# Designed miniproteins, single chains, continued (4): the designs that were tried, part 59

Each design is a single chain, and the fold is of that chain. pLDDT is the mean over its residues in the fold that is shown.

## One batch from the design tools (miniprotein)

Design m14035
Fold by ESMFold2-Fast:
Structure m14035 (fold): chain A 78 residues (1-78)
Amino acid sequence: SELEEKIRKLAEEVTRAWLSGDYEKALEAIDKLEELGYPNPILKGLVYRKLGRLDEAIEVFKKSKDPRGQELLKELEA
């Protein structure tokens, strides 16, 4: 479907932007995926960390139900 193709392209954009160090572009694509119902709070928090937006990284990890989010939160609160 058109929606599935859009999700695939956005996921690829996130991966390419992350690997190239373009964290602002990665965040934009992550936010677009979240708007489509496919949030990735772990990757979003990691992108916030790379951008130096530590308060926003902490907030997104705290709201994550993924155990990886809790481990990453401990690293930021140490």
Scores: mean pLDDT 84

Design m14036
Fold by ESMFold2-Fast:
Structure m14036 (fold): chain A 68 residues (1-68)
Amino acid sequence: MEELKKRVEEVVERAEKLAQDPNASETEIQRAINEADKMAKEAHEAGLLEYSDKALDAARKLTVRLRK
């Protein structure tokens, strides 16, 4: 499961960068939200609840940016 953990970390890092980038496009943000949601689901199914929570938190931060 180390590969899944690594993918979650990479998705979270990308999401945090996009959340702080005022020039990020809506398409880039939406794509990152979709990736974070997918990783959260895969982590949850694998029993990695902490990683699922991290991915969901990243998606939530991006959703706030997308609305404005």
Scores: mean pLDDT 80

Design m14037
Fold by ESMFold2-Fast:
Structure m14037 (fold): chain A 78 residues (1-78)
Amino acid sequence: AKKEAEEFVKRSEKLAEEAKKLAKSDPLEAEILVAMILMISGVLKTIAKNSKDPEEAEAFAKAAEKSEELAREAEAAI
């Protein structure tokens, strides 16, 4: 469970870094990457809310928050 949450955070980090690189040269592609991070965050929030294990719920909730922060930072670069 924790490893899965960490893998989603790593994916969000890669998407955010790519979006920041594209922010000035291809703003549309950068916005698409930000939207993908927000979709990941939404899915993680849903998993956290529906998790019966408190430790799993916390791991996915933190991953969702981290993904949202990464999306906001990437959006600020566009």
Scores: mean pLDDT 84

Design m14038
Fold by ESMFold2-Fast:
Structure m14038 (fold): chain A 95 residues (1-95)
Amino acid sequence: SEVAETVRRGADLLITGLSKINPGFAGLVRMLRDGILDLLRRGDWDGALEGVELMVRLAKDAVDYAKRINADEEVIKTLEEGLRLLEEALEMLRR
């Protein structure tokens, strides 16, 4: 589905960026990604919405963290693009 693909792409960008600065956080995002994708596959729209809302909060925290530690500009931009895609997925779920 369009929502599932958008969640996967956004989460994958978060994982890519976080893997360079916080591998533990990247692991948590991967677990949440897999859970959200399973919920979407099962048609649990409300559960998927809660998961994506949490993922958006984590993405905002990841961007803030990367800026505070003066991470490479490419890492910050990758995390910001991941956040943008996850916010798009959130809007798709709220329609």
Scores: mean pLDDT 90

Design m14039
Fold by ESMFold2-Fast:
Structure m14039 (fold): chain A 85 residues (1-85)
Amino acid sequence: TPPTPEQRAELVAELRRLLEKAESNPDVPDQIIADLRAALEAVEAGDFPRAVEHLSRAITLASKAGLYELTIELARVLQRLGDAL
């Protein structure tokens, strides 16, 4: 079942907040910011498989960079995206 418009709006809002938080942190690599932006654009377009791919890469990169809090927050968004599908 595709996610509801309300669920999609909630996911967009959460990804936008995480992107803004990441952009404000100089320790976050540009590649993570790029993947978060791409994931946000994919969710807004309804391309959930693409959003999952970009979120999964962002989680892997955040984990490798030692960004523990961001890794957990991104993993929660990925779980919610999976629950909505």
Scores: mean pLDDT 83

Design m14040
Fold by ESMFold2-Fast:
Structure m14040 (fold): chain A 55 residues (1-55)
Amino acid sequence: SKEELERELERVRKGIEGAEKAIEELTGGGQVTAQGYLKKLREEEKRLEEQLRNA
């Protein structure tokens, strides 16, 4: 449902904010791993936004 997609999108956006903050504090391999995770969260955000636009 639209409400479920909106809840998922909010959860993903909170995850993005947390990952961005973590990346600022990390260095080396940990930072690279966190950047990869952030990229996946950004892809999920875009997917959810597209689903909401098409609902």
Scores: mean pLDDT 81

Design m14041
Fold by ESMFold2-Fast:
Structure m14041 (fold): chain A 60 residues (1-60)
Amino acid sequence: GAVKKTLIDLLMAAYQSRVPLSPDEAAALRAKLSTLSVGELRLLLKKYAPDAYAAFLASL
């Protein structure tokens, strides 16, 4: 769904801002995140990118 895609995109952006990823590494991380539930993705975003999580909640 759109919510899950948005959470994955925000987590990818947050991770890549701290750690440079090759295209293959980025694809592998995205694939791993795609196996997680919306609830798990929300918890990860809140933990690792709290500002992005707050903006996500404000957009709902």
Scores: mean pLDDT 82

Design m14042
Fold by ESMFold2-Fast:
Structure m14042 (fold): chain A 62 residues (1-62)
Amino acid sequence: GMSQVQAATEKAQKEIKEAFELFDNGEISAGEAAGRVIRGIGDVIDAALDAGLPLSEVPSLG
């Protein structure tokens, strides 16, 4: 349901923010940061598909 999509979106936003912070600190590569962002987006898409919701109802990840 929507609660699952919201939870996945919040988790993805946090993971994306952490990935950029780690990249800015030189702790991970640009490729690793991109991989984490793509994974976060994928998790939100998977949650939306599992819930049977159209992707247009998924909040922006920034």
Scores: mean pLDDT 73

Design m14043
Fold by ESMFold2-Fast:
Structure m14043 (fold): chain A 61 residues (1-61)
Amino acid sequence: SENDLKQLRLALRELEKNPDSEVAKYTLARQLARIRGVPVSEIMKLSLEELKELAREVLEG
């Protein structure tokens, strides 16, 4: 949904501003998990770079 993409954009921006924030990383992973319909534990297996790349792919697709 449009609201899901808005929340994803905000979470990605927050992680880019605070790359060491575990809260920001988890927030982004949780939003991606919701959009893709997978458990957050699967998304949390990704590296920080893979997590950011996946978020950009979802926002562009």
Scores: mean pLDDT 84

Design m14044
Fold by ESMFold2-Fast:
Structure m14044 (fold): chain A 92 residues (1-92)
Amino acid sequence: MKEIEEGLKKFAEKQGLEVDEELLKRMMELFEKALSTLPKEEAEKLLKGLTETAKKLAAAKNEEEALAIEEAFLKENEELLLKAVEAAQKLQ
């Protein structure tokens, strides 16, 4: 989780976005709650994918490379991401 938080913060900084640390923490908290509603196997798979993607995004040299990394992650994890979003909405 902390690696994902750091990766997202670095990515936002590269895009010229000011990162609100409180907003980032709240987003990570909601994401952790969403993961807790998934079966353990699916949660671990999604968490691993996000951790690897965050590391790749932090290392991306340009916007084109970052977009390619993001597209690959979304395509590979589309079903799990939809389940996580639905779970997060139910936790509101």
Scores: mean pLDDT 68

Design m14045
Fold by ESMFold2-Fast:
Structure m14045 (fold): chain A 58 residues (1-58)
Amino acid sequence: MEEAIERLKRMADAATKAVEQANELAKQGYGEFGKRVADAATELQKAANKKIEELEKK
């Protein structure tokens, strides 16, 4: 269970970085693609954080 929580935290961190990269792409003229990537990464971050909370509640 602890290993699963660690992996989920790494996934949430990776999703946060993906949102940052997607926002930079939007500034470079790939706005529609960047928006789609940011939306997908935000959903992944929310799903990972929700699962972490469920696992940590015992």
Scores: mean pLDDT 79

Design m14046
Fold by ESMFold2-Fast:
Structure m14046 (fold): chain A 83 residues (1-83)
Amino acid sequence: SMEAEELIEKINNFVLKILQGKLTEEDLEEVLELIKKNKDKLSELERELLIGLLRIVRGVLKVANGSEKELEAIDKLIEELEE
């Protein structure tokens, strides 16, 4: 199974891809499956910090006129991490 550090790195890389306007549906499906399979490896603090970061990124995307697809992708990551 994936270690917590590797999961965090993959989530961060996915966020960078969104910020660069390179998001694909396949990328979203892949990262969501990785979170579903490995989120139990995250500590409570690590999970809360990731959710906080994603909420900041969502705010930045909204101000920067990010697409509905990009905003929805961030929202789906937050929802998966919270459950």
Scores: mean pLDDT 82

Design m14047
Fold by ESMFold2-Fast:
Structure m14047 (fold): chain A 85 residues (1-85)
Amino acid sequence: NEEVEIEAAEIAYEAIPEVGFVEAGRLGAEYAVSKVGLPANVEPVSSASDAQLEAAATNALALYLAVKEGLPPEEALERAKALRA
């Protein structure tokens, strides 16, 4: 569901300056799960490692920048990484 993915990315992006990258990624993932549900055989977001949540937040931010700002995927990813630094 691309609309939910975009909304989750926006939530993560907006949360980064307030709660940091790991928690922002968790909030975005929790939003996505709340909208589309969790498949029966997928681990809960709460069991994800901090590294996995950071990677998810970076990818969500890159997706947001690519689709909302019209950036090429490679530029969006580099900007997302820079925002993390």
Scores: mean pLDDT 64

Design m14048
Fold by ESMFold2-Fast:
Formats: C-alpha cells, sequence, structure tokens
Structure m14048 (fold): chain A 100 residues (1-100)
C-alpha cells in the first residue's frame, strides 16, 4: 500500500541518519560518510521500487546482496564496511516487514 511504502521510506531515512551518526562517533571522514550514504540511498531506491512494483522478496534480497558485495569490495575501512553491511541487513528486514 502507499501507506506501507511511505512508512518504509520514513524508517529507511531514520536508519540512514542513525548510520551517519554512528560513523561520526567512530571518527569517519566526510568522504566515508558520503560513500555509505550513497550505498544506503541506492538500496532504499531499489527496495522502494521493488515494493511498489510487487516484486518477489527473493529479488529484493538478490539486489541487496549485490549491493553488499559491491560495498565489501569498495569500502576499505573495516569498521565503516561492517556498519554499512549491518545497515543494509536492517533495510532488508524492514522491506520484509512491509511486504508481509
Amino acid sequence: SDEALAAFRARADALIAEAEARLRALGASQTQIDEVRTYLRAAVGEVAEALRAGVPLEEVRAALDKLKQQAAETIADPAVRELLLEALDRLGAEAERVAR
């Protein structure tokens, strides 16, 4: 529903804000924060489009797994990478909650 999709976007925005705050607390650079924000926004866009189109959850998971692999290969800092991967997993859980 439009309401469920709006709720998903609001939860996703809160998750991105939380991830940015945690990165700042770790002493991450603005460049590292911008990289994480870019990955999370891409994931939110793909999940929101998939939910809007009624795509099976298996396809949503596959898209998120691809983004997680790209993040693991691109993000050099282990702490920043771990935080991003955790945030992507949480985004996947929110997508499953909305799709049920």
Scores: mean pLDDT 84

Design m14049
Fold by ESMFold2-Fast:
Structure m14049 (fold): chain A 71 residues (1-71)
Amino acid sequence: MIATQEQVEKAVVRLYLEGKISKEAAEAIGKRIRESELVDVDELVKELVEEGKISEEQAKELIREVKRLSE
């Protein structure tokens, strides 16, 4: 699933405010996408889970929220 940096940032902020992801997860995601205008969200979350920077639950929440923002 391809999303813009803006869509991913919006999803991260919303999930953080709803308490669905940690501040550490939000920061890890933000740092990874900083240099990318377009993001493969499925690859992003897979790498961050493998690196131990986010949980599988946080990864699923991010995928769900980004899908909700994409038409």
Scores: mean pLDDT 83

Design m14050
Fold by ESMFold2-Fast:
Structure m14050 (fold): chain A 73 residues (1-73)
Amino acid sequence: KEDKLNQIGDELTLLKLLVEEGAEKEKLIERIENLKKLGAISDKEAEEFKKNLDDKEKQLKFIEELAKRLEKE
């Protein structure tokens, strides 16, 4: 059975892998939009991530902060 938290975890893991591998911006945007649809991030957070698509360090920091937030539920 699918639960929302499990889906968020899978999307976050995939996003981190894609950032670490230097994947295409379109793939990163797709993962962020899915996280937004799952309610893991706000519209503002999604927009902020999109502004940093050329900055791998900021992308990884965003993912780390989001992962820590999800673990503290």
Scores: mean pLDDT 79

Design m14051
Fold by ESMFold2-Fast:
Structure m14051 (fold): chain A 80 residues (1-80)
Amino acid sequence: SPEAERAAALAQLLADIDAMEKAVRDGKLTPEEIELVRENLELFRAMAAEHWDPASAATLQAAIDRLLAVMDEKLAELEK
C-alpha cells in the first residue's frame, strides 16, 4: 500500500541519517563532502512538512537536526 511504502521510505531515511552520522563522526567524509550533504539536508528539513505527516515530519526533522549538529561540530574541528 502507499502507506506501507511511505513507512518503509521513512525507516530507510532514518537509517541513512544514522549511517551518515556515524560516517561523519568516524572522519569518513572530507569537509567539502560534509558541506554538500549539510546543504542538501537543510533543504530536505525545510521541505519535510510538505511530504510527510506531522509526526513523521517531526521525527525526520529531529534526526536531521542531530546530524546537522554533528556535521557543524566536525567542520569546526577540521578547520583547526
Scores: mean pLDDT 85

Design m14052
Fold by ESMFold2-Fast:
Structure m14052 (fold): chain A 64 residues (1-64)
Amino acid sequence: MEELRRKVEEKLREQGANDTEIETLFRLAQIAGVSYEELLKQLEEGRSPRQLIAELSQRINDRY
Protein backbone atom coordinates (compact mmCIF):
# COMPACT_ATOMS: atom_id res chain seq x y z
CA MET A 1 0.00 0.00 0.00
CA GLU A 2 1.33 3.45 -0.86
CA GLU A 3 2.69 5.52 2.06
CA LEU A 4 0.33 8.45 1.41
CA ARG A 5 -2.78 6.23 1.26
CA ARG A 6 -1.67 4.53 4.49
CA LYS A 7 -1.35 7.91 6.25
CA VAL A 8 -4.88 8.87 5.17
CA GLU A 9 -6.27 5.50 6.39
CA GLU A 10 -4.44 5.86 9.75
CA LYS A 11 -5.79 9.40 10.26
CA LEU A 12 -9.33 8.24 9.40
CA ARG A 13 -9.13 5.28 11.81
CA GLU A 14 -7.65 7.55 14.51
CA GLN A 15 -10.78 9.70 14.17
CA GLY A 16 -13.09 6.66 14.49
CA ALA A 17 -13.86 5.88 10.84
CA ASN A 18 -14.70 2.26 10.00
CA ASP A 19 -13.74 0.38 6.80
CA THR A 20 -17.05 1.26 5.09
CA GLU A 21 -16.58 4.99 5.79
CA ILE A 22 -12.96 4.87 4.55
CA GLU A 23 -14.05 3.09 1.34
CA THR A 24 -16.90 5.60 0.82
CA LEU A 25 -14.55 8.56 1.32
CA PHE A 26 -11.98 7.15 -1.14
CA ARG A 27 -14.71 6.52 -3.74
CA LEU A 28 -16.05 10.07 -3.37
CA ALA A 29 -12.51 11.49 -3.56
CA GLN A 30 -11.88 9.56 -6.80
CA ILE A 31 -15.13 10.90 -8.34
CA ALA A 32 -14.36 14.48 -7.18
CA GLY A 33 -10.74 14.25 -8.41
CA VAL A 34 -9.28 14.71 -4.93
CA SER A 35 -5.82 13.19 -4.27
CA TYR A 36 -4.68 11.29 -1.17
CA GLU A 37 -2.37 14.26 -0.47
CA GLU A 38 -5.35 16.66 -0.44
CA LEU A 39 -7.32 14.29 1.83
CA LEU A 40 -4.38 14.06 4.25
CA LYS A 41 -4.06 17.87 4.31
CA GLN A 42 -7.77 18.29 5.11
CA LEU A 43 -7.57 15.70 7.91
CA GLU A 44 -4.48 17.44 9.34
CA GLU A 45 -6.41 20.74 9.24
CA GLY A 46 -9.03 19.22 11.57
CA ARG A 47 -11.74 17.93 9.24
CA SER A 48 -13.50 14.77 10.43
CA PRO A 49 -14.20 11.76 8.15
CA ARG A 50 -17.92 12.61 8.22
CA GLN A 51 -17.18 16.26 7.33
CA LEU A 52 -14.98 15.15 4.39
CA ILE A 53 -17.71 12.81 3.08
CA ALA A 54 -20.22 15.69 3.24
CA GLU A 55 -17.81 18.18 1.59
CA LEU A 56 -16.84 15.79 -1.23
CA SER A 57 -20.52 14.97 -1.89
CA GLN A 58 -21.24 18.73 -2.10
CA ARG A 59 -18.27 19.30 -4.46
CA ILE A 60 -19.55 16.55 -6.78
CA ASN A 61 -23.07 18.03 -6.76
CA ASP A 62 -21.72 21.55 -7.45
CA ARG A 63 -19.51 20.38 -10.37
CA TYR A 64 -21.95 17.99 -12.04
Scores: mean pLDDT 78

Design m14053
Fold by ESMFold2-Fast:
Structure m14053 (fold): chain A 85 residues (1-85)
Amino acid sequence: MKVKITVEVPSTGIVSTKTVEVTDKPITIPIGGTLITLTKEGDKVKVTVTDEDGKVSTVVLAPGETKTFTVTTEGVELKVTLTAL
């Protein structure tokens, strides 16, 4: 299963996109001070986001579903979009 990760820096207009393969083994992707952990659960993806302040949030994405959230790292706001493919 694949997940598309889009990171936008609204203050600069920079957009970066990466696609990662997700398996039953957790994958942790650092984006600034935020940690995004992706794990395959059946036909879905479990997304765990740990921000720089240690706040944890979890969401499950079915194929075709999208999760968007904002991360603030060192005073810079990042818009992160995850799409299950």
Scores: mean pLDDT 80

Design m14054
Fold by ESMFold2-Fast:
Structure m14054 (fold): chain A 70 residues (1-70)
Amino acid sequence: SAERRQAIIRSAQAAIDSLRAGNLTAARFAAKELEELGETEAARRILESIDAGDLEGAIRVAEEVIRRAQ
């Protein structure tokens, strides 16, 4: 649905903004929201990248989610 697509974009954008701000708690919360919206693999990749200290990799995954949702 359009509502689900917009929720995915908002959650992915929240992950990017949180990662850029260094707020890893908020970034993990945004990834959990993506998982609840059905973006299970993207959420997993974001969380794994955060745990590995690869914040740029986590941002790239969230940007990929936004591109696919459009």
Scores: mean pLDDT 90

Design m14055
Fold by ESMFold2-Fast:
Structure m14055 (fold): chain A 114 residues (1-114)
Amino acid sequence: TPIMMLARSGKVDEALEEMKKSKKKPSVSQYTEIIRALVRAGKYEEAIKIYEEMKKLGIKPNAGTYTALGEAYAGLGKLDKAKEYYQKGIDLNPSSVRTQQKLDEVQQQIQQQQ
């Protein structure tokens, strides 16, 4: 059953139900796609909640997870947290032009507010 395909199609509730029905521990990729889908839908607090559930299960975040969390916190106006998670994303994937651009943008916004 394509949990990641459901998440990428914006069918987040269906993806979460398929994860619950699975006898296998969910993968980091499955959680990351669900978090990304919630961010695309503007459901930033839900995206953060799913990340906390992922951490509670001992699933280690990847660069994509951290970038999506940075986007969620930025969407909530929590720029210091957005910066923290974008930095973690770059530490795991320094070649990510998109994450570097988002980090630079949030850094500039923080500096303009000081």
Scores: mean pLDDT 85

Design m14056
Fold by ESMFold2-Fast:
Structure m14056 (fold): chain A 77 residues (1-77)
Amino acid sequence: SEVDREIDELIARVDELLEKASQFDSPEAKEIRQLLEGIRATLEALRDSDLPVEEKRARIEDIQLTIDYLEERLKAL
C-alpha cells in the first residue's frame, strides 16, 4: 500500500541518518543513534502490523517529526 511505501521511505531515511551518526564519537551522537535505532524498530513493527491506514498515517506523522528533530540535532554536532 501507499502508507507501507511511506514507512519504507522513512526506514531508508533513518538508515541514512544512522550512517551519518556513526561518523561521530560523542555521547550526543550515541544518544541520537540509540533513538534512531528505536525508531527503526518501531517503523518495522508498524510496516508489519495490521493497523488501519488512518492509524498508520497518524503514527507516521509523529515519527516523521521525531526524525526531523533528530536530523537537526545531528546537523548541530
Scores: mean pLDDT 88

Design m14057
Fold by ESMFold2-Fast:
Structure m14057 (fold): chain A 78 residues (1-78)
Amino acid sequence: LKKLSEEEKEFLRKKAAEAEAAGDRAMALYLRGAVAASEGDLEAALAYYEAAMRELVRRGEISEEEAEEAIALYRELL
């Protein structure tokens, strides 16, 4: 994961708020996780990513197995 500029983080925070207002909780969580990872908060980044994957499973967009594989890969990249 790459460190983002303050302008890039602010853009992602704005997009996360827009996604949440639109009812796209998975996207909002994913974007918040990206900001946390950029700030070095790896525990928060992983927690947001896990929450985003669980939301996608709840919506039927991915399987629970796919979510677990994605989370494991994300943890290795942190």
Scores: mean pLDDT 81

Design m14058
Fold by ESMFold2-Fast:
Structure m14058 (fold): chain A 81 residues (1-81)
Amino acid sequence: AIIKIRAEPEVVRELAIAAEGIAESLGEKVEVEIEEHPGYGVLTIRTETEEAAKKIAEALEELGKKIGEEKLGKEVEFELE
């Protein structure tokens, strides 16, 4: 399964670190990729199972909302594949 997150580059970097930590706590293996563009970043997380993807996405959405709210006008977009 694949999780894609689009946010400010700083937020994307923080979420990438969090994703690796969450995956480790779940005993899951993930591949994490960051693409940085002017004004935004895209984080792609690949998991072996949809269950792992859902757990990681839920935790990251909660964290991303918290970080985004601390930075006015910032949005975090989540996509599950």
Scores: mean pLDDT 73

Design m14059
Fold by ESMFold2-Fast:
Structure m14059 (fold): chain A 83 residues (1-83)
Amino acid sequence: MISDKLLEQIKETILSEDPFDREVGIALAEIAYAIARLSGDAESLRKLHEFLRETAEKSHDPQVAANLRALAEGAEADAARLE
């Protein structure tokens, strides 16, 4: 299962004012999602859905927010298929 501490660090990176740090944060979120999906970890996918949804709401960048919402929808759909 993905740790809360790791998700907190990813969130801080996504919410950075630096565009490069935001790209890195999104890439880390995508990697975390890919790992959870490939490992069949429905609990981590549910946790990622909530994390991505909350982080999108806190983002001031509409493109970042849209990307995070798309990932959240994917994580929820994949979790539902595994349950």
Scores: mean pLDDT 82

Design m14060
Fold by ESMFold2-Fast:
Structure m14060 (fold): chain A 62 residues (1-62)
Amino acid sequence: TLTRPEVLSDEELRERARRLLGSPNPDARAQARITLEDLERGADPRTLSQGLDAAETKAREY
């Protein structure tokens, strides 16, 4: 699989968001749900990745 810093796989973003839905942190779960909805509506993968990175950090702290 070809991976580029500027281009993210929709499947990879979905998997990250689904993993985050299992977080004990309610903010992380909310962000994961928003990310999945935005991805279905064709949101920018860069924006989604940034949101997931922030939510994953919050999930670790919880």
Scores: mean pLDDT 74

Design m14061
Fold by ESMFold2-Fast:
Structure m14061 (fold): chain A 83 residues (1-83)
Amino acid sequence: DVVDLVRERELAELEKEIDEFMKKKGYKNKIPAEDAVKFFASRNPRLAEKVAEYAKEKGVKFISKEELLEIARDYFDESVAAA
């Protein structure tokens, strides 16, 4: 399935970028929600909105890499379904 291949490729690249961002900022496990939103704002404004919505709904100030990847996966799945 081409859609699944594209999704997995985009998620793999995003995970790599998140890992590099966390190393650059010195984050070991969790990222401040504001910094996570800023990370996505220049790359994908819609995904940045989804991260901000998640943080607000959960009432959290920090987001794990795993949570961030789940938000991105859900966003990509929604984007495909809307096409």
Scores: mean pLDDT 78

Design m14062
Fold by ESMFold2-Fast:
Order: C-alpha cells, then sequence, then structure tokens
Structure m14062 (fold): chain A 90 residues (1-90)
C-alpha cells in the first residue's frame, strides 16, 4: 500500500462541529483515516473510502476548547493518494 499524510492545526471551541472535507484528486480510490488530537491526546477518529476524483466529509463534535491537530492519512493500492483537506468550523 502507498500512503500520504496531511497535518493541519486549528483552534476550536467547545460546542462547535469541525467538518473535515477530503478531496481525492487522484485517479484511484483512497481509504482515508482522520485523527483529531488535543494536547497529544486522541479526541476523535473517523474513516472512509473516497472515490477517485471525489470528496467526502467527516464531522466531529468538539467537546473541549483548544488547539487541535488534524491528521489525515490516505491509503492507495497502486499509487500514493493525492488528497487535499478543507477544514470548516460549524
Amino acid sequence: MFSSIRIEEIELEEGEILRVTVRNNGSEDALVRIRLELDGELQGESEGNISAGSSGSFDFEIRRSGRYRVIARGEGENSRPEIELELERL
């Protein structure tokens, strides 16, 4: 398997929803895994398949205010996934 990793930081407040949109700009489907960390501790995780040339969104309810780390890993069978992240506070 080939993998790619994207890491972003974002300030979030308790009661918000963080929407992580993953765009797959590659020609192959990708398995995407997302981890949210606060102060090095896992706060949430999600996983999904994103078809080639498509996007998918993952929503996380924010239970504690702070500076979060968003770690997205894409996995492909024949090539390294070309993934892009968009973060939105709701």
Scores: mean pLDDT 86

Design m14063
Fold by ESMFold2-Fast:
Structure m14063 (fold): chain A 80 residues (1-80)
Amino acid sequence: DEVIRKRLEFAGLLPPTEEELKKYIDFIKKNGLEAVRKYRDELFEKAKNATLEEIQRITRELAAIDYAVNLLNKKKIEEE
């Protein structure tokens, strides 16, 4: 839902900030997708016993990771 995504972006919830995206993009480029997958798994594990506020923070971080991965995948498709 593009409309919902844009509204969340305006509210500062989604997409993540350019600084957050750059952080995860640089992390993926330096450490590879397996390192990001492990970090994502750790966030998911942390969510099991999290409060509602913690779940919201974890969800935003997971969204940031997914955005970074999708941006890198899109560039790879455009190069092929």
Scores: mean pLDDT 68

Design m14064
Fold by ESMFold2-Fast:
Structure m14064 (fold): chain A 68 residues (1-68)
Amino acid sequence: TPEEEKVKQEVQQELNQRFQDIAEEMRRELEARGRRRPTPEDLREFQARVDEAVEQAQKELQERLEQL
């Protein structure tokens, strides 16, 4: 339905913004630590944040679709 499409688009836009925010936060943290490249530990933290954002977005999508 049009309502389902709107919800999907809004959740996707929010997820895309979260990815950008996570990437920018990572860059700032690396700069603050005097590093130009992420360590394996930094990459694991970054991946965990991305995975959390995806899971949160999937949960939000399901909940919002169930309200329709």
Scores: mean pLDDT 81

Design m14065
Fold by ESMFold2-Fast:
Structure m14065 (fold): chain A 77 residues (1-77)
Amino acid sequence: ASMSFEEALEELLRASRANDVATARRYTDYILAHASREQQQVALERLRELAEEVKDDTATDHPALEESIIRLEIALS
């Protein structure tokens, strides 16, 4: 059975928070291939919210999160 958008988004957010680039790429690919434009916009908004949540004075690097945001921004351009 195909993954739901909600399941894919939850896994993408988890992977992005964990800096698991390979897993984040897999779920971003799934969302780009199977989600509607409106669902892709929701995914981008949720990733941007996560980016604001993980900001602190020590500036932790989040490459999985950054890549996921950029890829969805390009797709929605």
Scores: mean pLDDT 81

Design m14066
Fold by ESMFold2-Fast:
Structure m14066 (fold): chain A 80 residues (1-80)
Amino acid sequence: MFEEQLERIAELAKSPDPLVAQMALGVLAVALAVAVVLRDVETVEAILRALRSLEDHPDPEVAALAREMARAAEEALAEL
């Protein structure tokens, strides 16, 4: 169920509307922070996969934020 919800949020983050994409990335950022605190490796890995799919987003700010969040998720996984 969580992977399906993350996929839906990732689809919203692919939106050509930068406000919708930024809001979806904000939701992924909160989900990542919660998953790290809970040491939920499976959810952190699912979020990382979603973020990596956004690194080629046409909005350079969305793509840059996705890359930074992916690096944070990779660093968190190394400590879990």
Scores: mean pLDDT 78

Design m14067
Fold by ESMFold2-Fast:
Order: structure tokens, then sequence, then C-alpha cells
Structure m14067 (fold): chain A 79 residues (1-79)
């Protein structure tokens, strides 16, 4: 995993308190949806990534979490 995506996964676990399984699955879905470019992550592409997850993992992600994920991805994309 690219370093920026590893940082995103760690943020999902440590700050958003998602399970390791959900964080890994979501980070991979975001990587696949953005073709490795976090600067391409927007509301539509995040929604597409979340839609690829099993229902059990989707239920862990709140609207507030989605907003925080987009902001963290923008921060990491600028690094």
Amino acid sequence: MEEKFEKLKNYLIEELKLSEETAEALSKAILDTTNGDLSKLDYESLGKAISKLPEEHKSEISISDAHKILEKAKELAKE
C-alpha cells in the first residue's frame, strides 16, 4: 500500500475507531476507486468505495465519518 493510504488506514482505526477489517477494506476500496491518487477522492468516489464493502462494514461508517475521511484524504493528498 502507498504510504498515504497506510496513513489513511491508520486514521480510520485510531481516530474514527473503525475495526481493522473495515479500515483495511475501505482503504483498499478507496485505493482501487482513485487508482492510487487520493486527490481524486470526492463525495462520489468515496460513496462508490463504501458501496463495494460488505454490509457489516458499511454499517460502521457514519455520515460524520465520511466527512472526516474526505478531509483527511485531502490533507494527505497535499503531502
Scores: mean pLDDT 80

Design m14068
Fold by ESMFold2-Fast:
Structure m14068 (fold): chain A 91 residues (1-91)
Amino acid sequence: MLEEVTRILERLAREGVTAEEFESPEHAAERALVREYEAELLALAEDPATREEAVEQHARLMTAALRAAGVPEEEIQAQLERLRKALEEEK
């Protein structure tokens, strides 16, 4: 699932598909798969035993998508740091 969703998000980012376009009927199947995976990640994040794994998976997805979209590495690292701080505050 993770690799497939990552590939979808990277392709959408490379093709310049906007958030609005992603909500269109044309992307319904891909959106359903992404939403399913988001629900799985959320469930993992709610369990302390799997929270770190969920954060790592989310960080990988975010990094891959942002990099494919041409976002500067500095901004990608800033977003990853925000994610780490959020996790630390929930301890």
Scores: mean pLDDT 72

Design m14069
Fold by ESMFold2-Fast:
Structure m14069 (fold): chain A 72 residues (1-72)
Amino acid sequence: STGARLAAAAVGAGAKDNGGKASVEEVERILKPMLESGDITEEEAKALIEAARKNGGVISPKEAVEAGRKLA
């Protein structure tokens, strides 16, 4: 889905700005405005947050892009 790819791109950018990894908390913060605007669904946001959580609580830009592709 377009939303899953947008979420992944936003998380990837945030991870890059944070030394190459975004924590679960950072992923939630990044996705909040996209959820509020309706650019992504609650389920797309939860899936990406879960991907970070299951990956040791952090996600890299490359991992975010791959997760977004799998969710689309």
Scores: mean pLDDT 79

Design m14070
Fold by ESMFold2-Fast:
Structure m14070 (fold): chain A 83 residues (1-83)
Amino acid sequence: MEEEIEMKEKQDEEFLNLLKEGREQVAADPRVSDPAKQQDVIDALVNAFKERMTDKENIDEYAELLRLHLQFVVDDIQQRLAS
């Protein structure tokens, strides 16, 4: 029971670290200002995330969550450029 919680905490910590890196990378990439290229940046980061995660359990759910967060960063940048 305690080991199950500990394993989940390690997976969540790895996810949060990769999410932080992904958000910083998206914010720094000039391609995110181009609507035709922004999805290529998100796709590359999501694919790298899937390869880097040690635990593959629920990997597609974590990848979807990562994509959503990266999309929010892109949308925020686009909104600032439109304002």
Scores: mean pLDDT 78

